Designed miniproteins, single chains. Designs and how they scored, part 20

Each design is a single chain, and the fold is of that chain. pLDDT is the mean over its residues in the fold that is shown.

## One batch from the design tools (miniprotein)

Design m716
Fold by ESMFold2-Fast:
Order: C-alpha cells, then sequence, then structure tokens
Structure m716 (fold): chain A 83 residues (1-83)
C-alpha cells in the first residue's frame, strides 16, 4: 500500500528533523544559561540573553509542532496498518 509507505517516509523525515531541533534547543538553552550568569555581572549581556531566550522559545515551538505532527502521523499509520 503506497499510502503506508508515504506516511512511514514522512514520519522518518519528521523524526530526523525533530532530533536536529532538539539538539539545537539544548544548545540554545545552554547558551541562554551562560548568558544569564554573565548578565548578573554585567548588564550589557542582558540583550544577548534576551536574544537567546527568543531563539530558545522559537526552537521550543518548532519542536512542539514537529512532535504534534509526528504523533498525528504515527496514529494515522497505526490505523492504516490495522485495516
Amino acid sequence: MEKIKELEKKAEELEKKLKELQEQLQEAGEKMEELREKAKEDPKYREEMMEAMHETARLALEVAKALSELKKLKKELEELKKK
């Protein structure tokens, strides 16, 4: 069945994208924490910290969207395999 193969391929692509986004989110979070410590010593780091917070929030939203889409695809795939 062509439909099952297409969904499996899409799920594989989303899993790969999700892994990359999760790695980026972890790196962004670590950078944000470093900047937060620096901002305690020097207020000039506050702007860089705010940028890192914004980037971390964007990545978190992208991860959430990818997780939602992957969950939907996996559910559809399970339903199709049982038919």
Scores: mean pLDDT 81

Design m717
Fold by ESMFold2-Fast:
Structure m717 (fold): chain A 86 residues (1-86)
Amino acid sequence: SMTAEQLRELAAKAREEAEKEKDPLLAEAYRAFAEALEAAAAGDEEKAIELYLKAAELAAKAAGRELSEEEREEIRRAARAALSKV
């Protein structure tokens, strides 16, 4: 399982990837993902899940599509499962 310190280190790397990303929607997705990791490190599970969903929505928009409600719920479940391993 990842420690809070490891989650913050991963968040910092995600922010660095955002700065290098040429696609502005993917750059925003990386920033949202970094914020999700920071929320997870702080123990704010619900904030982490919603920020992770935001990152996924931005990544989908970068691919020219919008997530369905069923896909959004699946992403929330996946994020909650991932947090249970931290």
Scores: mean pLDDT 86

Design m718
Fold by ESMFold2-Fast:
Structure m718 (fold): chain A 66 residues (1-66)
Amino acid sequence: GSMVEEAERLFEEAKRLLQEGRFEEAARKYHEASRLLNEALPPEEAERILRKQERELLQAYLDAFG
């Protein structure tokens, strides 16, 4: 749904901000995205997407700083 699409957009913004070293802003976008996802989907489906996004955020961090 539109909330899931908005959450995915916010996760992509969080990854960009993280790569720029803008950690506070990245955390805020990630928190907003997680909230929308948890409101939009059953827990099992939300957790599946959150696991994928956590892995992508870790990879973005390692690409920029590792």
Scores: mean pLDDT 86

Design m719
Fold by ESMFold2-Fast:
Structure m719 (fold): chain A 72 residues (1-72)
Amino acid sequence: SEAQLEADILVALAEIYLSIAKLDLERGNFEAAKTALEKARQVLEQSRAAGAPDDDVARLEKAIKELEEKIK
């Protein structure tokens, strides 16, 4: 269904923003990393609403939280 395709795309997009945040954090670009994590969270919430698998959502939520803790 379109919703399943949308969920898959949104999960992939959240993973992309998470990767951007990791790279920005490694480079010391803390504000850019925070922005990327915020976008990852927004997209992850959209993926949950679209019916993304609970395992994918939980994995990404954990990864986002771990990076947020490093930026503090």
Scores: mean pLDDT 86

Design m720
Fold by ESMFold2-Fast:
Structure m720 (fold): chain A 55 residues (1-55)
Amino acid sequence: SPELEARRAALRDRIVALYRQLFADPSLTPEQKAALQAEMDRLYGELVALERELA
């Protein structure tokens, strides 16, 4: 599905953006770092679910 492919691309882009923020911003508190990691883990779970649907 073109819609699922677009969703997968958007999820990958968002994960990359969060990864860059986590490693590029030295001002982040431990709580902010934990929140970003949790969001990445959540999005990665969505990505895995979508990849199973596309298989």
Scores: mean pLDDT 84

Design m721
Fold by ESMFold2-Fast:
Structure m721 (fold): chain A 68 residues (1-68)
Amino acid sequence: MAAKLSEAMLRALADLEVRYHKENNLSEEEIEETIERMREELLKLGVPEAVVERIVRDYRERVREALE
């Protein structure tokens, strides 16, 4: 259950971030800063490093797809 909720939240966050980036015309560097902050927060919450890397990778792909 928690894993499915995290994935749904990541999709919603990616959609919101892409919308925000399009409206504010943010650079790829600013998007990467947001991704790195997310990685740090997940690690602080005790999410295993391997899971965090997968989540970050999936989020990057989601943002890339939405920007196309």
Scores: mean pLDDT 67

Design m722
Fold by ESMFold2-Fast:
Structure m722 (fold): chain A 60 residues (1-60)
Amino acid sequence: SEEELREAYIESAENLLKATNGNGNFVYSVFKNNTDLSDEEILEIINEARKRLGLEEVEF
């Protein structure tokens, strides 16, 4: 479902943020190069992942 796909993207973003010490620009580039998601959708996913990790919202 769309909800399951969205959760998978958020979990992937959380894992990438943890691996890169919160590097939102790197996570953005991974999603941009490997998915058909819009910039707005990618930013929403990254910011939700950051929120779940207790991090500040990402600045691009």
Scores: mean pLDDT 82

Design m723
Fold by ESMFold2-Fast:
Structure m723 (fold): chain A 81 residues (1-81)
Amino acid sequence: EEGIREAREGNSRGASEESRRRSEEGNYEEAREIIRSALESGHYHTASSASTSAIVSAQESEHEEVLRVSREELERAQREL
């Protein structure tokens, strides 16, 4: 809930920190929701930051699902920028 609110408000730092934390906990679905919430709210820079944070955290466990979703969200954010 907290990370989703940060994402909807366009708080890149808060969204990135929560996305990283959720990814570290293995809660990849929640990390994806943070990224999606930022995109749906039109905060593309926040979505890009949260995606990068999730990728960095996921690299420790090499979790393919988070890497795939983060890449898709980053590509979407870059296209909108």
Scores: mean pLDDT 71

Design m724
Fold by ESMFold2-Fast:
Structure m724 (fold): chain A 73 residues (1-73)
Amino acid sequence: MSKEEEIELFKKYEEEVRKLTPDERNKLAQEADKDKSRENFIKSLAIGFVDIKEAVDSAIERQKKLEEERKKL
């Protein structure tokens, strides 16, 4: 697989994975781990990237909620 093909494949998986719930992504990651192909490695990277982004976004939302609750005290 060429570097250009790997980048394109990563972008496709990133777009698809962004539409999934965390549970669906976890299931996909488990399926990808069973097949040690280069394509599934790229899929796993895309899943991990999206999971990290959502975790960061969720942490920011929780922080904003805590700050808002503290202001109301």
Scores: mean pLDDT 76

Design m725
Fold by ESMFold2-Fast:
Order: structure tokens, then sequence, then C-alpha cells
Structure m725 (fold): chain A 55 residues (1-55)
């Protein structure tokens, strides 16, 4: 992609820290794509909840 790719440095990070970083990046990407902030936050939260629940 010509836009920034999601890059998460997982070296030495806990799984929770990785999920929190992914949430921040997803929220930012959705907002940049024109999604309202509240909806972008909801989508990012849903992603993190899904990742936790799939355990």
Amino acid sequence: MLTETIVIDSSGLSEEEILERAKEILEKLYIEAGVPKERAQAFADAFVAWERARR
C-alpha cells in the first residue's frame, strides 16, 4: 500500500501492549479514512474485544 502499513514492534512487549498499540493504529487509520471518531473508536474496541474473546 502507498499509505502507511500497520507496524507493531512486538519485541519485548506483552500481548496486552500489542493489542493496545493495534487499537491506537486502527482508530487513527479509520479516522484518516473519513470514519467519525466515535465509530472509529468502536471499531477499534470491537477488534480488541474479538482478539481477546477468540482465546
Scores: mean pLDDT 69

Design m726
Fold by ESMFold2-Fast:
Structure m726 (fold): chain A 74 residues (1-74)
Amino acid sequence: GMSEEEKEELERLAVRAIILAEEAGLPVPADMLDQRGLSDREILELVLEMARRLGDEETVRRVEELLKRLEESE
């Protein structure tokens, strides 16, 4: 699983992606607005998709790192 620090970072990245997508007029997936019942991996995959649509290459790289570490921890 993710560390508390990594979870806090994911929450910040998710909120930022939602705000930027709404400001850009891009569709926000319903699962991003209600993350209940989603795994850490599913949330990371949604943030990755939104970051790619936004062209936020730095966030894409960071989310890919978090996904890789999550997969390596199980």
Scores: mean pLDDT 75

Design m727
Fold by ESMFold2-Fast:
Structure m727 (fold): chain A 80 residues (1-80)
Amino acid sequence: MGRYIPDLEERLKELEELAKQNPDDPLILEALGVTLEKLGRLEEAIEYYEKAAKAAEQQGHLKLAKRLRERAERVREKLE
């Protein structure tokens, strides 16, 4: 399912630029994590999911923060 495609690298670059302008937007940070996970860059994906969860907490989105942490945990389980 998580197959590498050139569009994922282009999306990663786009999202990195968006994150520079919106560094605390949990949805942009989550999208970075998802894109990195699909690229097989699992350690970086975990980092962005945790950053997204922190941003969501700071903005009062506690349910989103919980889901993002659970996602980070699942990605960690893929790291053998």
Scores: mean pLDDT 82

Design m728
Fold by ESMFold2-Fast:
Structure m728 (fold): chain A 60 residues (1-60)
Amino acid sequence: TKTFVIKTDSLLKAIGAALAAIGELPEATVKLEGNTVTITVPDTPEAIARAQELVERYNV
């Protein structure tokens, strides 16, 4: 597994990132802690690429 961290500037943005991760990464484990979303994905090129795209969209 590989873990990615998305840090946002608000709880609302963190919730948005978490919901996007749940919808777009069905095999991922998503953890929401305050303004931070932690995404753990299978160590496959496809899962890693999709997780990286979410980090680029939501991370501050």
Scores: mean pLDDT 80

Design m729
Fold by ESMFold2-Fast:
Structure m729 (fold): chain A 65 residues (1-65)
Amino acid sequence: MKEKLQEEIDEGVDELAAAVAVTVGRRLDKQGKDGLAFLAAEAERLERQGRTRAAALVREEAARR
C-alpha cells in the first residue's frame, strides 16, 4: 500500500522530467537544432538510469512531433 503512494510520486516526477525534455526539444527546434535527436538521446539516458516510464514518455512525445 505504501508502495502505491511512492509509485504515484515517481510517476509524477517522470512526467515532469518528460515535460521538461519536450520543452527543451522545442526550444532547440526554434534555434534550428535537432530537437528530435535531443529527445531520442534523453530517452536513452533515462532508460539507462532505469527510468523506463520517463524514457517511454519522452519517446512517445518525440514520435508525435
Scores: mean pLDDT 74

Design m730
Fold by ESMFold2-Fast:
Structure m730 (fold): chain A 85 residues (1-85)
Amino acid sequence: LVTVELFSDKVIALGTRVTLVKGDQSAPAIVTGVSEVYEKDGKKVRFVTLQLVEPLDVAVGDRVRLIHPSLGIDEEGVVTGVREE
């Protein structure tokens, strides 16, 4: 499981398939958790928990993007948690 702090207030439903992008690498993921919107430094942020369908080498502090073109999702974020279990 990977937890991402998204710099977006965009509504993303549980069960949505997204692509998690880190640089030139990407992996399909399923949204398994979505937090309420929080305000941080005058910006709206949301925590999203992703279950990776395929392995991706990510670490806490990595800058990532969540994309789903058909739903207009293209959101930037930072990895805040990684669980390999």
Scores: mean pLDDT 78

Design m731
Fold by ESMFold2-Fast:
Parts: structure tokens; C-alpha cells; sequence
Structure m731 (fold): chain A 64 residues (1-64)
């Protein structure tokens, strides 16, 4: 529906300026959550994702 697309565009526009940082933080939190539940890391083993996974592992060490 056009209304759903508009609502999504408005939500994304509110984070446009800081979108890359917000996206990276979201991925790190997702990985930390998976590690706390004892689940496998839900990301492909790319160099960029590896850096995010390593950051998440350090955060997990502080939270456990």
C-alpha cells in the first residue's frame, strides 16, 4: 500500500543523516543477542561483518 511505503520512507528519512552508524549499531546488538542466547552468528563471514562480530564479542564479554 502507498501509505505503508510513505510511513517507511518517513521513518528512514528521520535516520538518514546517521543511518550508517545506526545500522552498524543494530547489527552489533543483533549479534550480541545471538551470542547471549547461545545461537550461531547470523552474518556471513565477510571482512566487514567480521569486524562487527569482533566488536559484538567484546560487548558480550562485558555483559555475560
Amino acid sequence: MVEELLDKAVAESSTTREHPAASAAGIVLLVVGALLEGEDVPLEATPENRALVEAAKKIYEYLK
Scores: mean pLDDT 62

Design m732
Fold by ESMFold2-Fast:
Structure m732 (fold): chain A 65 residues (1-65)
Amino acid sequence: MTKEVALAIRIIGIGFELGLPVKVKFEDGKAVIYLPEDSPLARKLAERAKEEGKRLGIKVEVKFL
């Protein structure tokens, strides 16, 4: 299992736990997370995802749709 796959699984799990649809894309060694809107819950997901990325050495960027 690569670090990217491990990070994606964790981020998707966080989205499932919080009831938020989330998409993860990897570009240039970064994880890009697509969230439906900028909300307190979406910010919580983004914070947790960034911490998981930090643990694995992968930068996390967030985009709102």
Scores: mean pLDDT 79

Design m733
Fold by ESMFold2-Fast:
Structure m733 (fold): chain A 57 residues (1-57)
Amino acid sequence: MDALARAIRHEGEELLRRAEELGDEETVKVVREALKDPVAHREALEQAGRRVRELEA
């Protein structure tokens, strides 16, 4: 895996942990699906990240 793909996966894994801590089951599902192919699903991870940030704010 190249450096970009590893970075995207790492961000997705951190996002999954944060979504699980918030108890947002729908975001958890989206992130888990996106982590199957993080590069292809980068937009979905970015959208989930925005949602998690809104819930944390």
Scores: mean pLDDT 78

Design m734
Fold by ESMFold2-Fast:
Structure m734 (fold): chain A 81 residues (1-81)
Amino acid sequence: EEAGKKLLELVDKAISSNKEEMVKYLTEALKLARDELGVSDEDIKKMEELVETARNGDASTAVKAAEEFKKLVEEIIKRKE
């Protein structure tokens, strides 16, 4: 319950932040998804790839990766409901 809400809050903070803070919040969201929500290894791998895309890309690429991360999180939460 609360883990899903915290995950969405972290992703929303990431999208609203600069690149450095975005990577930090996405990394925290990834850890929460792995540890609290029992997200599948396949979804965790996709999340890890999006975090690396945000870290290594320019600001525009990072924003796009964060938006894709949010969409993936929303799909995971809907599948748990």
Scores: mean pLDDT 80

Design m735
Fold by ESMFold2-Fast:
Structure m735 (fold): chain A 67 residues (1-67)
Amino acid sequence: SEEKRAESLIASAHTAGSIGRAGGYAEGKILERQGVSREEAEEVGRRLEEEARRRERELIERIREEL
């Protein structure tokens, strides 16, 4: 059913968002280890995490509107 398809796609969007947020955090930590200042590295990680959260929300909204 379309309802179960929508639920599956929303679950996948949540999973992708979680991976994106973890990736953003990891990128910040990698930059810090590569000699970028802690403050700058944490700011990059924070922005990547925020972008991942925004993308997740936008994708879920589109799934709900189009299905």
Scores: mean pLDDT 83

Design m737
Fold by ESMFold2-Fast:
Order: structure tokens, then sequence, then C-alpha cells
Structure m737 (fold): chain A 90 residues (1-90)
């Protein structure tokens, strides 16, 4: 999981996203609805080619989670979801 997250972050940085935007995209991938709305806003500011690249990266990340889930990756995913749920309750 950590390697998949790092690869996604590195690819998003190459596309010119800030660390805050990258964190928002990751949170949306872990099911945070508020982050999903922010991602939609970010995507709407991009040209169609960049938008397609980001959607492909997000889809690849989801597929990689489904295909290569290790016990450590499952634990990291649970930790990230719990952190997001705590933030939403604040």
Amino acid sequence: MDELIKQLKDELKKLGFSDEQIETILNSLFGDEESQKEVDKILSTLDSDKQKKILNLMNKFKNDIDTNSTPEEIEELKRKREELELKRKL
C-alpha cells in the first residue's frame, strides 16, 4: 500500500499538483465524499488530456489495490479510513 500511495503521489506531482491537492485526491480514493467534491473542482480546471490522465491514474490505483492487497496494505487502508472518519466528525 505505501508503495502504491507513493507512486500515485509522484505521478500527481509530475502533473503539477500541490501536496494538498494530492492529499485530497488520496482521501477521495479512500471514500471521503468531501474530498471527492474537491477533486471534481480540481478536474474541472484542467484540460481534457490532463483530466483523462488523472482519471486513468485513479482507476489504476484502485485496480492495483484490488489485485495486490497484502495484509500490510489492508492495515494501512484501514488506518487511512479511520483518520478520514475522525476528521469528518470534527
Scores: mean pLDDT 71

Design m738
Fold by ESMFold2-Fast:
Structure m738 (fold): chain A 59 residues (1-59)
Amino acid sequence: EAEEGLANAKALADQLVKEGDYDTAIRVLRLAARHFESRGFTEAAEELRKYAEDIEKKK
C-alpha cells in the first residue's frame, strides 16, 4: 500500500524535474510525505522528505 504511493510520488517528481519544475517536484514530495505521516507511515514520509532534499540539492 505505502510502497505503491511512494513509487507514484517519486515518479511524478522525476517527471517534473525532467520538465525543469524543481519547485513543484519538491512541493509534491513534501505534501505526499505529510499525508503519509498523518496516516502513520512515518518511514515512507521520511523517504519522501529525503528524496525532496536530494532534488533541492540539484537545484
Scores: mean pLDDT 80

Design m739
Fold by ESMFold2-Fast:
Structure m739 (fold): chain A 61 residues (1-61)
Amino acid sequence: SDLQQGSELTREGTKAAEEGNYEEAAKLFSEAARLYEQSGEDVAAEEARKKAEEAREKVEE
């Protein structure tokens, strides 16, 4: 389901960020946000979007 997949992508994004792979983390969090939004999980989608933005800031400065 979209909710389950979003949860998995959020976990993978967190691991990528912990390892310093911020570009991959941003992509994973962005995809998770879309899946959460499609499943109606607005809070989880917003949290995933914030994490994606933070990861992008680490890459782009």
Scores: mean pLDDT 82

Design m740
Fold by ESMFold2-Fast:
Structure m740 (fold): chain A 86 residues (1-86)
Amino acid sequence: SLAEEARRYLEEGRRLLEEGRLEEALKKFQIAVELAKKAKDAELLREISEEYMALAVALHEQGRTREASEVALEADRIAEEAKKLE
């Protein structure tokens, strides 16, 4: 299913984030968002939003403050999308 595929991308993104591979993590999270939206899975979108915030923190810790702000704003947008599905 789309939700199962989104979950696999979310898990791969989490692994990449733990490895410090932030650009690759973002790409996986972006795919997960699109699939979760198509699946209309509000809970999964909330989980992905949390991972975007974790990614924003990691980017900020690397001094990539502009990218961190952009990713944090996208986390908020994903959370709002989840809320619309409730």
Scores: mean pLDDT 91

Design m741
Fold by ESMFold2-Fast:
Structure m741 (fold): chain A 98 residues (1-98)
Amino acid sequence: MKEEIEELKKLREEFRKAYENGDVDAALQALGRIVDIAVRMAEKFKEKNPELADKIRELVLELVRAAQEFRDNPGDKEVRDRILELVDELLKLMEEAA
């Protein structure tokens, strides 16, 4: 989990920088990698901490929806802020479980 937390922090910054540079493709790629890590972590917790796994899955669904909204309106700061808040919530859940 320590390596996954470090990679999520890196991907959060990659998303933020890509957004600031107007690089929609790079931002969506960073989000896709964040979602992949979150899905893998939910599977890891599925049997030993099902409540944590369910919370991570809920955040994944919200991140996927926000990514779709971002793709449709990449200049929307509210969508960007929501994505960053969802990633920060995911990081908090993973750090509390570590």
Scores: mean pLDDT 85

Design m742
Fold by ESMFold2-Fast:
Structure m742 (fold): chain A 61 residues (1-61)
Amino acid sequence: SPVDEMIEQLVEMVREFAAANPHLSAEQLLALAERLLDAQEVPPEVKARALERIRETLAAL
């Protein structure tokens, strides 16, 4: 779905950003992602799913 594609693109962007910025904590990266999602005014359920996927990805790094 377009929503799932958007979420996976965001996850990949966060993964690449984390690799380029090793000085940033997972908490800081998650906070930046949340601010980006808020700026895009995505529905709450989409924001929750995106943040969960990002948290899982950062925990695996």
Scores: mean pLDDT 82

Design m743
Fold by ESMFold2-Fast:
Order: sequence, then C-alpha cells, then structure tokens
Structure m743 (fold): chain A 80 residues (1-80)
Amino acid sequence: SPEELVREFEERARKIVDEMKKLAKNEQDKKTVENIEKSVREALEHLRRLVEKGADPELIREHAETFLRTLEAVLEKIKK
C-alpha cells in the first residue's frame, strides 16, 4: 500500500540517519546530519502529499528509493 511505502521509507531513512549520527567525526559532519534530518522531514511531507493525491504507488516507491540512495551516498562520505 502507499502508506506502507512511506512507513518503509521513514524506517529506512531513520536507520541511515542514526548511523550518520554515530559516525559523525567533527562539527562539519554534525551540520551535514542536521541538514539531512531537515531534508528527510521534507521528503516525508512530499511522499505523504503524493499518497493523499492518490499517486501511483510506483511513483511513490521511485521517489523514496531515489532519496534513500542520496542518503546512502552521504553516509559513505561521512564514513571516510
């Protein structure tokens, strides 16, 4: 269901952000994490609006997966 796709996104994004917080090494990393948390909140709002508008579940999935890939790229940068 569209609501399950949004819930899955929220759970996966939270896990990635929590890992970023654990790995943050300096003040710049911490600022990056704060900006990412804001972006995740905005992405969740956007996905919820798509659900409310009756958007295709595939479109919701694509938006969620694209954003999660971006989060994973930021996490890899913080790991280095």
Scores: mean pLDDT 86

Design m744
Fold by ESMFold2-Fast:
Structure m744 (fold): chain A 85 residues (1-85)
Amino acid sequence: MKEEYLKRIEEILEELEELLREAEERGDEETAKKLREYIEEVKKIKKEAESLPEEDTEKLKKLVLEAEVILGMALILVGLSRLTS
């Protein structure tokens, strides 16, 4: 269902926004800036997914995968920033 893919993208956005809040609380403006960029990219992915027909499951799966890759990059970035602090 298209709803399941949209829900997964929304969960990814929630995780990214949580990482952003933590970075901002630490005063890590470099990490926060990059996380804001990732959030905007995933918001664009969500908008694309919302515009696709429910039957276009291949493209919906690709968009979810792209959002998951962005989350993975964000987690690596946050992990590296914690190691260098």
Scores: mean pLDDT 83

Design m745
Fold by ESMFold2-Fast:
Structure m745 (fold): chain A 100 residues (1-100)
Amino acid sequence: MSEELAKILEKAAEKLLELAKKSKDEELKKKLEEAAKKLKEAAEAARQGDLEKARELVEKARKIIDEAAKKFGDANPDIIEAAATISMVEMAMAIVERAS
C-alpha cells in the first residue's frame, strides 16, 4: 500500500512538471516545479512508511499551488489542473489510511 501511494505521488509530481514545461510564465513554472519537488519528497516518505511526513509534504505542495492561484487566478487552466492533481493525491492518501 505505501508503494502504491508512492507511485501515485510520483505520477502527480510528473503531471505538475508537465504543466510547468507548458507554462509561459517563469514564476508559475517555478511554483509548479517546487510543488512537484514536494510531491517527490512525499513519495519517498511514503516508501519509508512515514505517512505523516508524506501528508505534511502534500500539504506544503497544496499551499504552493494555493499561493500560485492567488497570484495567477483560480480560473487559470494550469492552476485548475494542478489543484485537481493535489486533490486526487489527498483522496488517495485518505483511502490508503483506511485500506484493510
Scores: mean pLDDT 83

Design m746
Fold by ESMFold2-Fast:
Structure m746 (fold): chain A 66 residues (1-66)
Amino acid sequence: MEEEIKKAVDEAARRIEQETGLRVEVSVQDGLPVVRASGPPLTEEQKLAVTRITAELLKKIDEIEK
């Protein structure tokens, strides 16, 4: 369970980096994915990509916990 969540988190972080170039830290707090990025404010395109990938991660976590 935790190992599957960790794999999902690692994959989400990799996808964010590949699509946006952002090196982010992704974690799960109280069953919710949390993304931390450093540097200047994100562009709208970067925000949309992070939001989409985070929503997909949330769905995957929900499926793992069933």
Scores: mean pLDDT 76

Design m747
Fold by ESMFold2-Fast:
Structure m747 (fold): chain A 108 residues (1-108)
Amino acid sequence: MSLLEILGLLRDPDPAVREAAVRELTREALENPELLPIIVPALIRALRDPDPAVREAAARAIGELAKIATDKSLLELAVPPLEEALRDPDPAVREAAKRALEEIKKKL
């Protein structure tokens, strides 16, 4: 599947499809870190998804990608939306955001 096709799946009406798209984008970025400038902004948008499982997956993905990211400006871009996710009504989303911020903190 192409990167553009996976990015399109983030707009699917089924939250299970959007959650799977987040996981696929994470895998693509881990295999090709040059895609981080495209994938990180898409994951930041997914942090505001109406479904808590999609928001949790996006926060976990950003935390995982922070471990391999060398561009600090991309990591800094993720900080304000992750800080907002610390106040998410879902406790799993809050925990994932907290872990993602700890990984980013190690790089800044």
Scores: mean pLDDT 88

Design m748
Fold by ESMFold2-Fast:
Structure m748 (fold): chain A 58 residues (1-58)
Amino acid sequence: SAEELARRAIELAEEAMKKGNTVLAKHAIFVARHALRTGDQELAERALKIAEEALKKA
């Protein structure tokens, strides 16, 4: 589940980057990659939240 959430965050963040929200999107990808490495559920949830915000601000 942490991996699934982190992958979803990366997808949303990449979409946000395409819309021009690069700073917040890059932050989401950074957190998501860390979550993938460590398996941290909290980090994965955090990354998803940041990615969703990046998309909303597009």
Scores: mean pLDDT 82

Design m750
Fold by ESMFold2-Fast:
Structure m750 (fold): chain A 60 residues (1-60)
Amino acid sequence: SREAALAAFEAVRKQVFRDILVGLAKAHPSEDVIAATKELMLKLGVPEEEVERDVEELRS
């Protein structure tokens, strides 16, 4: 349906923003950058569970 297609597009858009922020944090690793990345992802509407997963990977 059109609604399902729009939902899928929005999910892809959020994933792209998430990937960009994670990539930047990996390039410039610090606790301040990781904290800023987490805050920006949450503001973009990325689910808290997924943000915590990405943050854990950045600290590994």
Scores: mean pLDDT 75

Design m751
Fold by ESMFold2-Fast:
Structure m751 (fold): chain A 58 residues (1-58)
Amino acid sequence: SMAARREFEGLPEHEQLQVRAAVRLREEGYSDQEIGDMLGISPATARRRIKRGLRAGL
């Protein structure tokens, strides 16, 4: 949605990079746990990053 895209674009650059990375890794078939381990974040944070990116059209 337009609102979700605006919210994503308003994030700090480092968070935008994490969101993009998390969505890419999910597309490659990695689990929330594996994505969290690869990005140095919790599985719950990885899941939130993925949800945010998908809502923003990533």
Scores: mean pLDDT 85

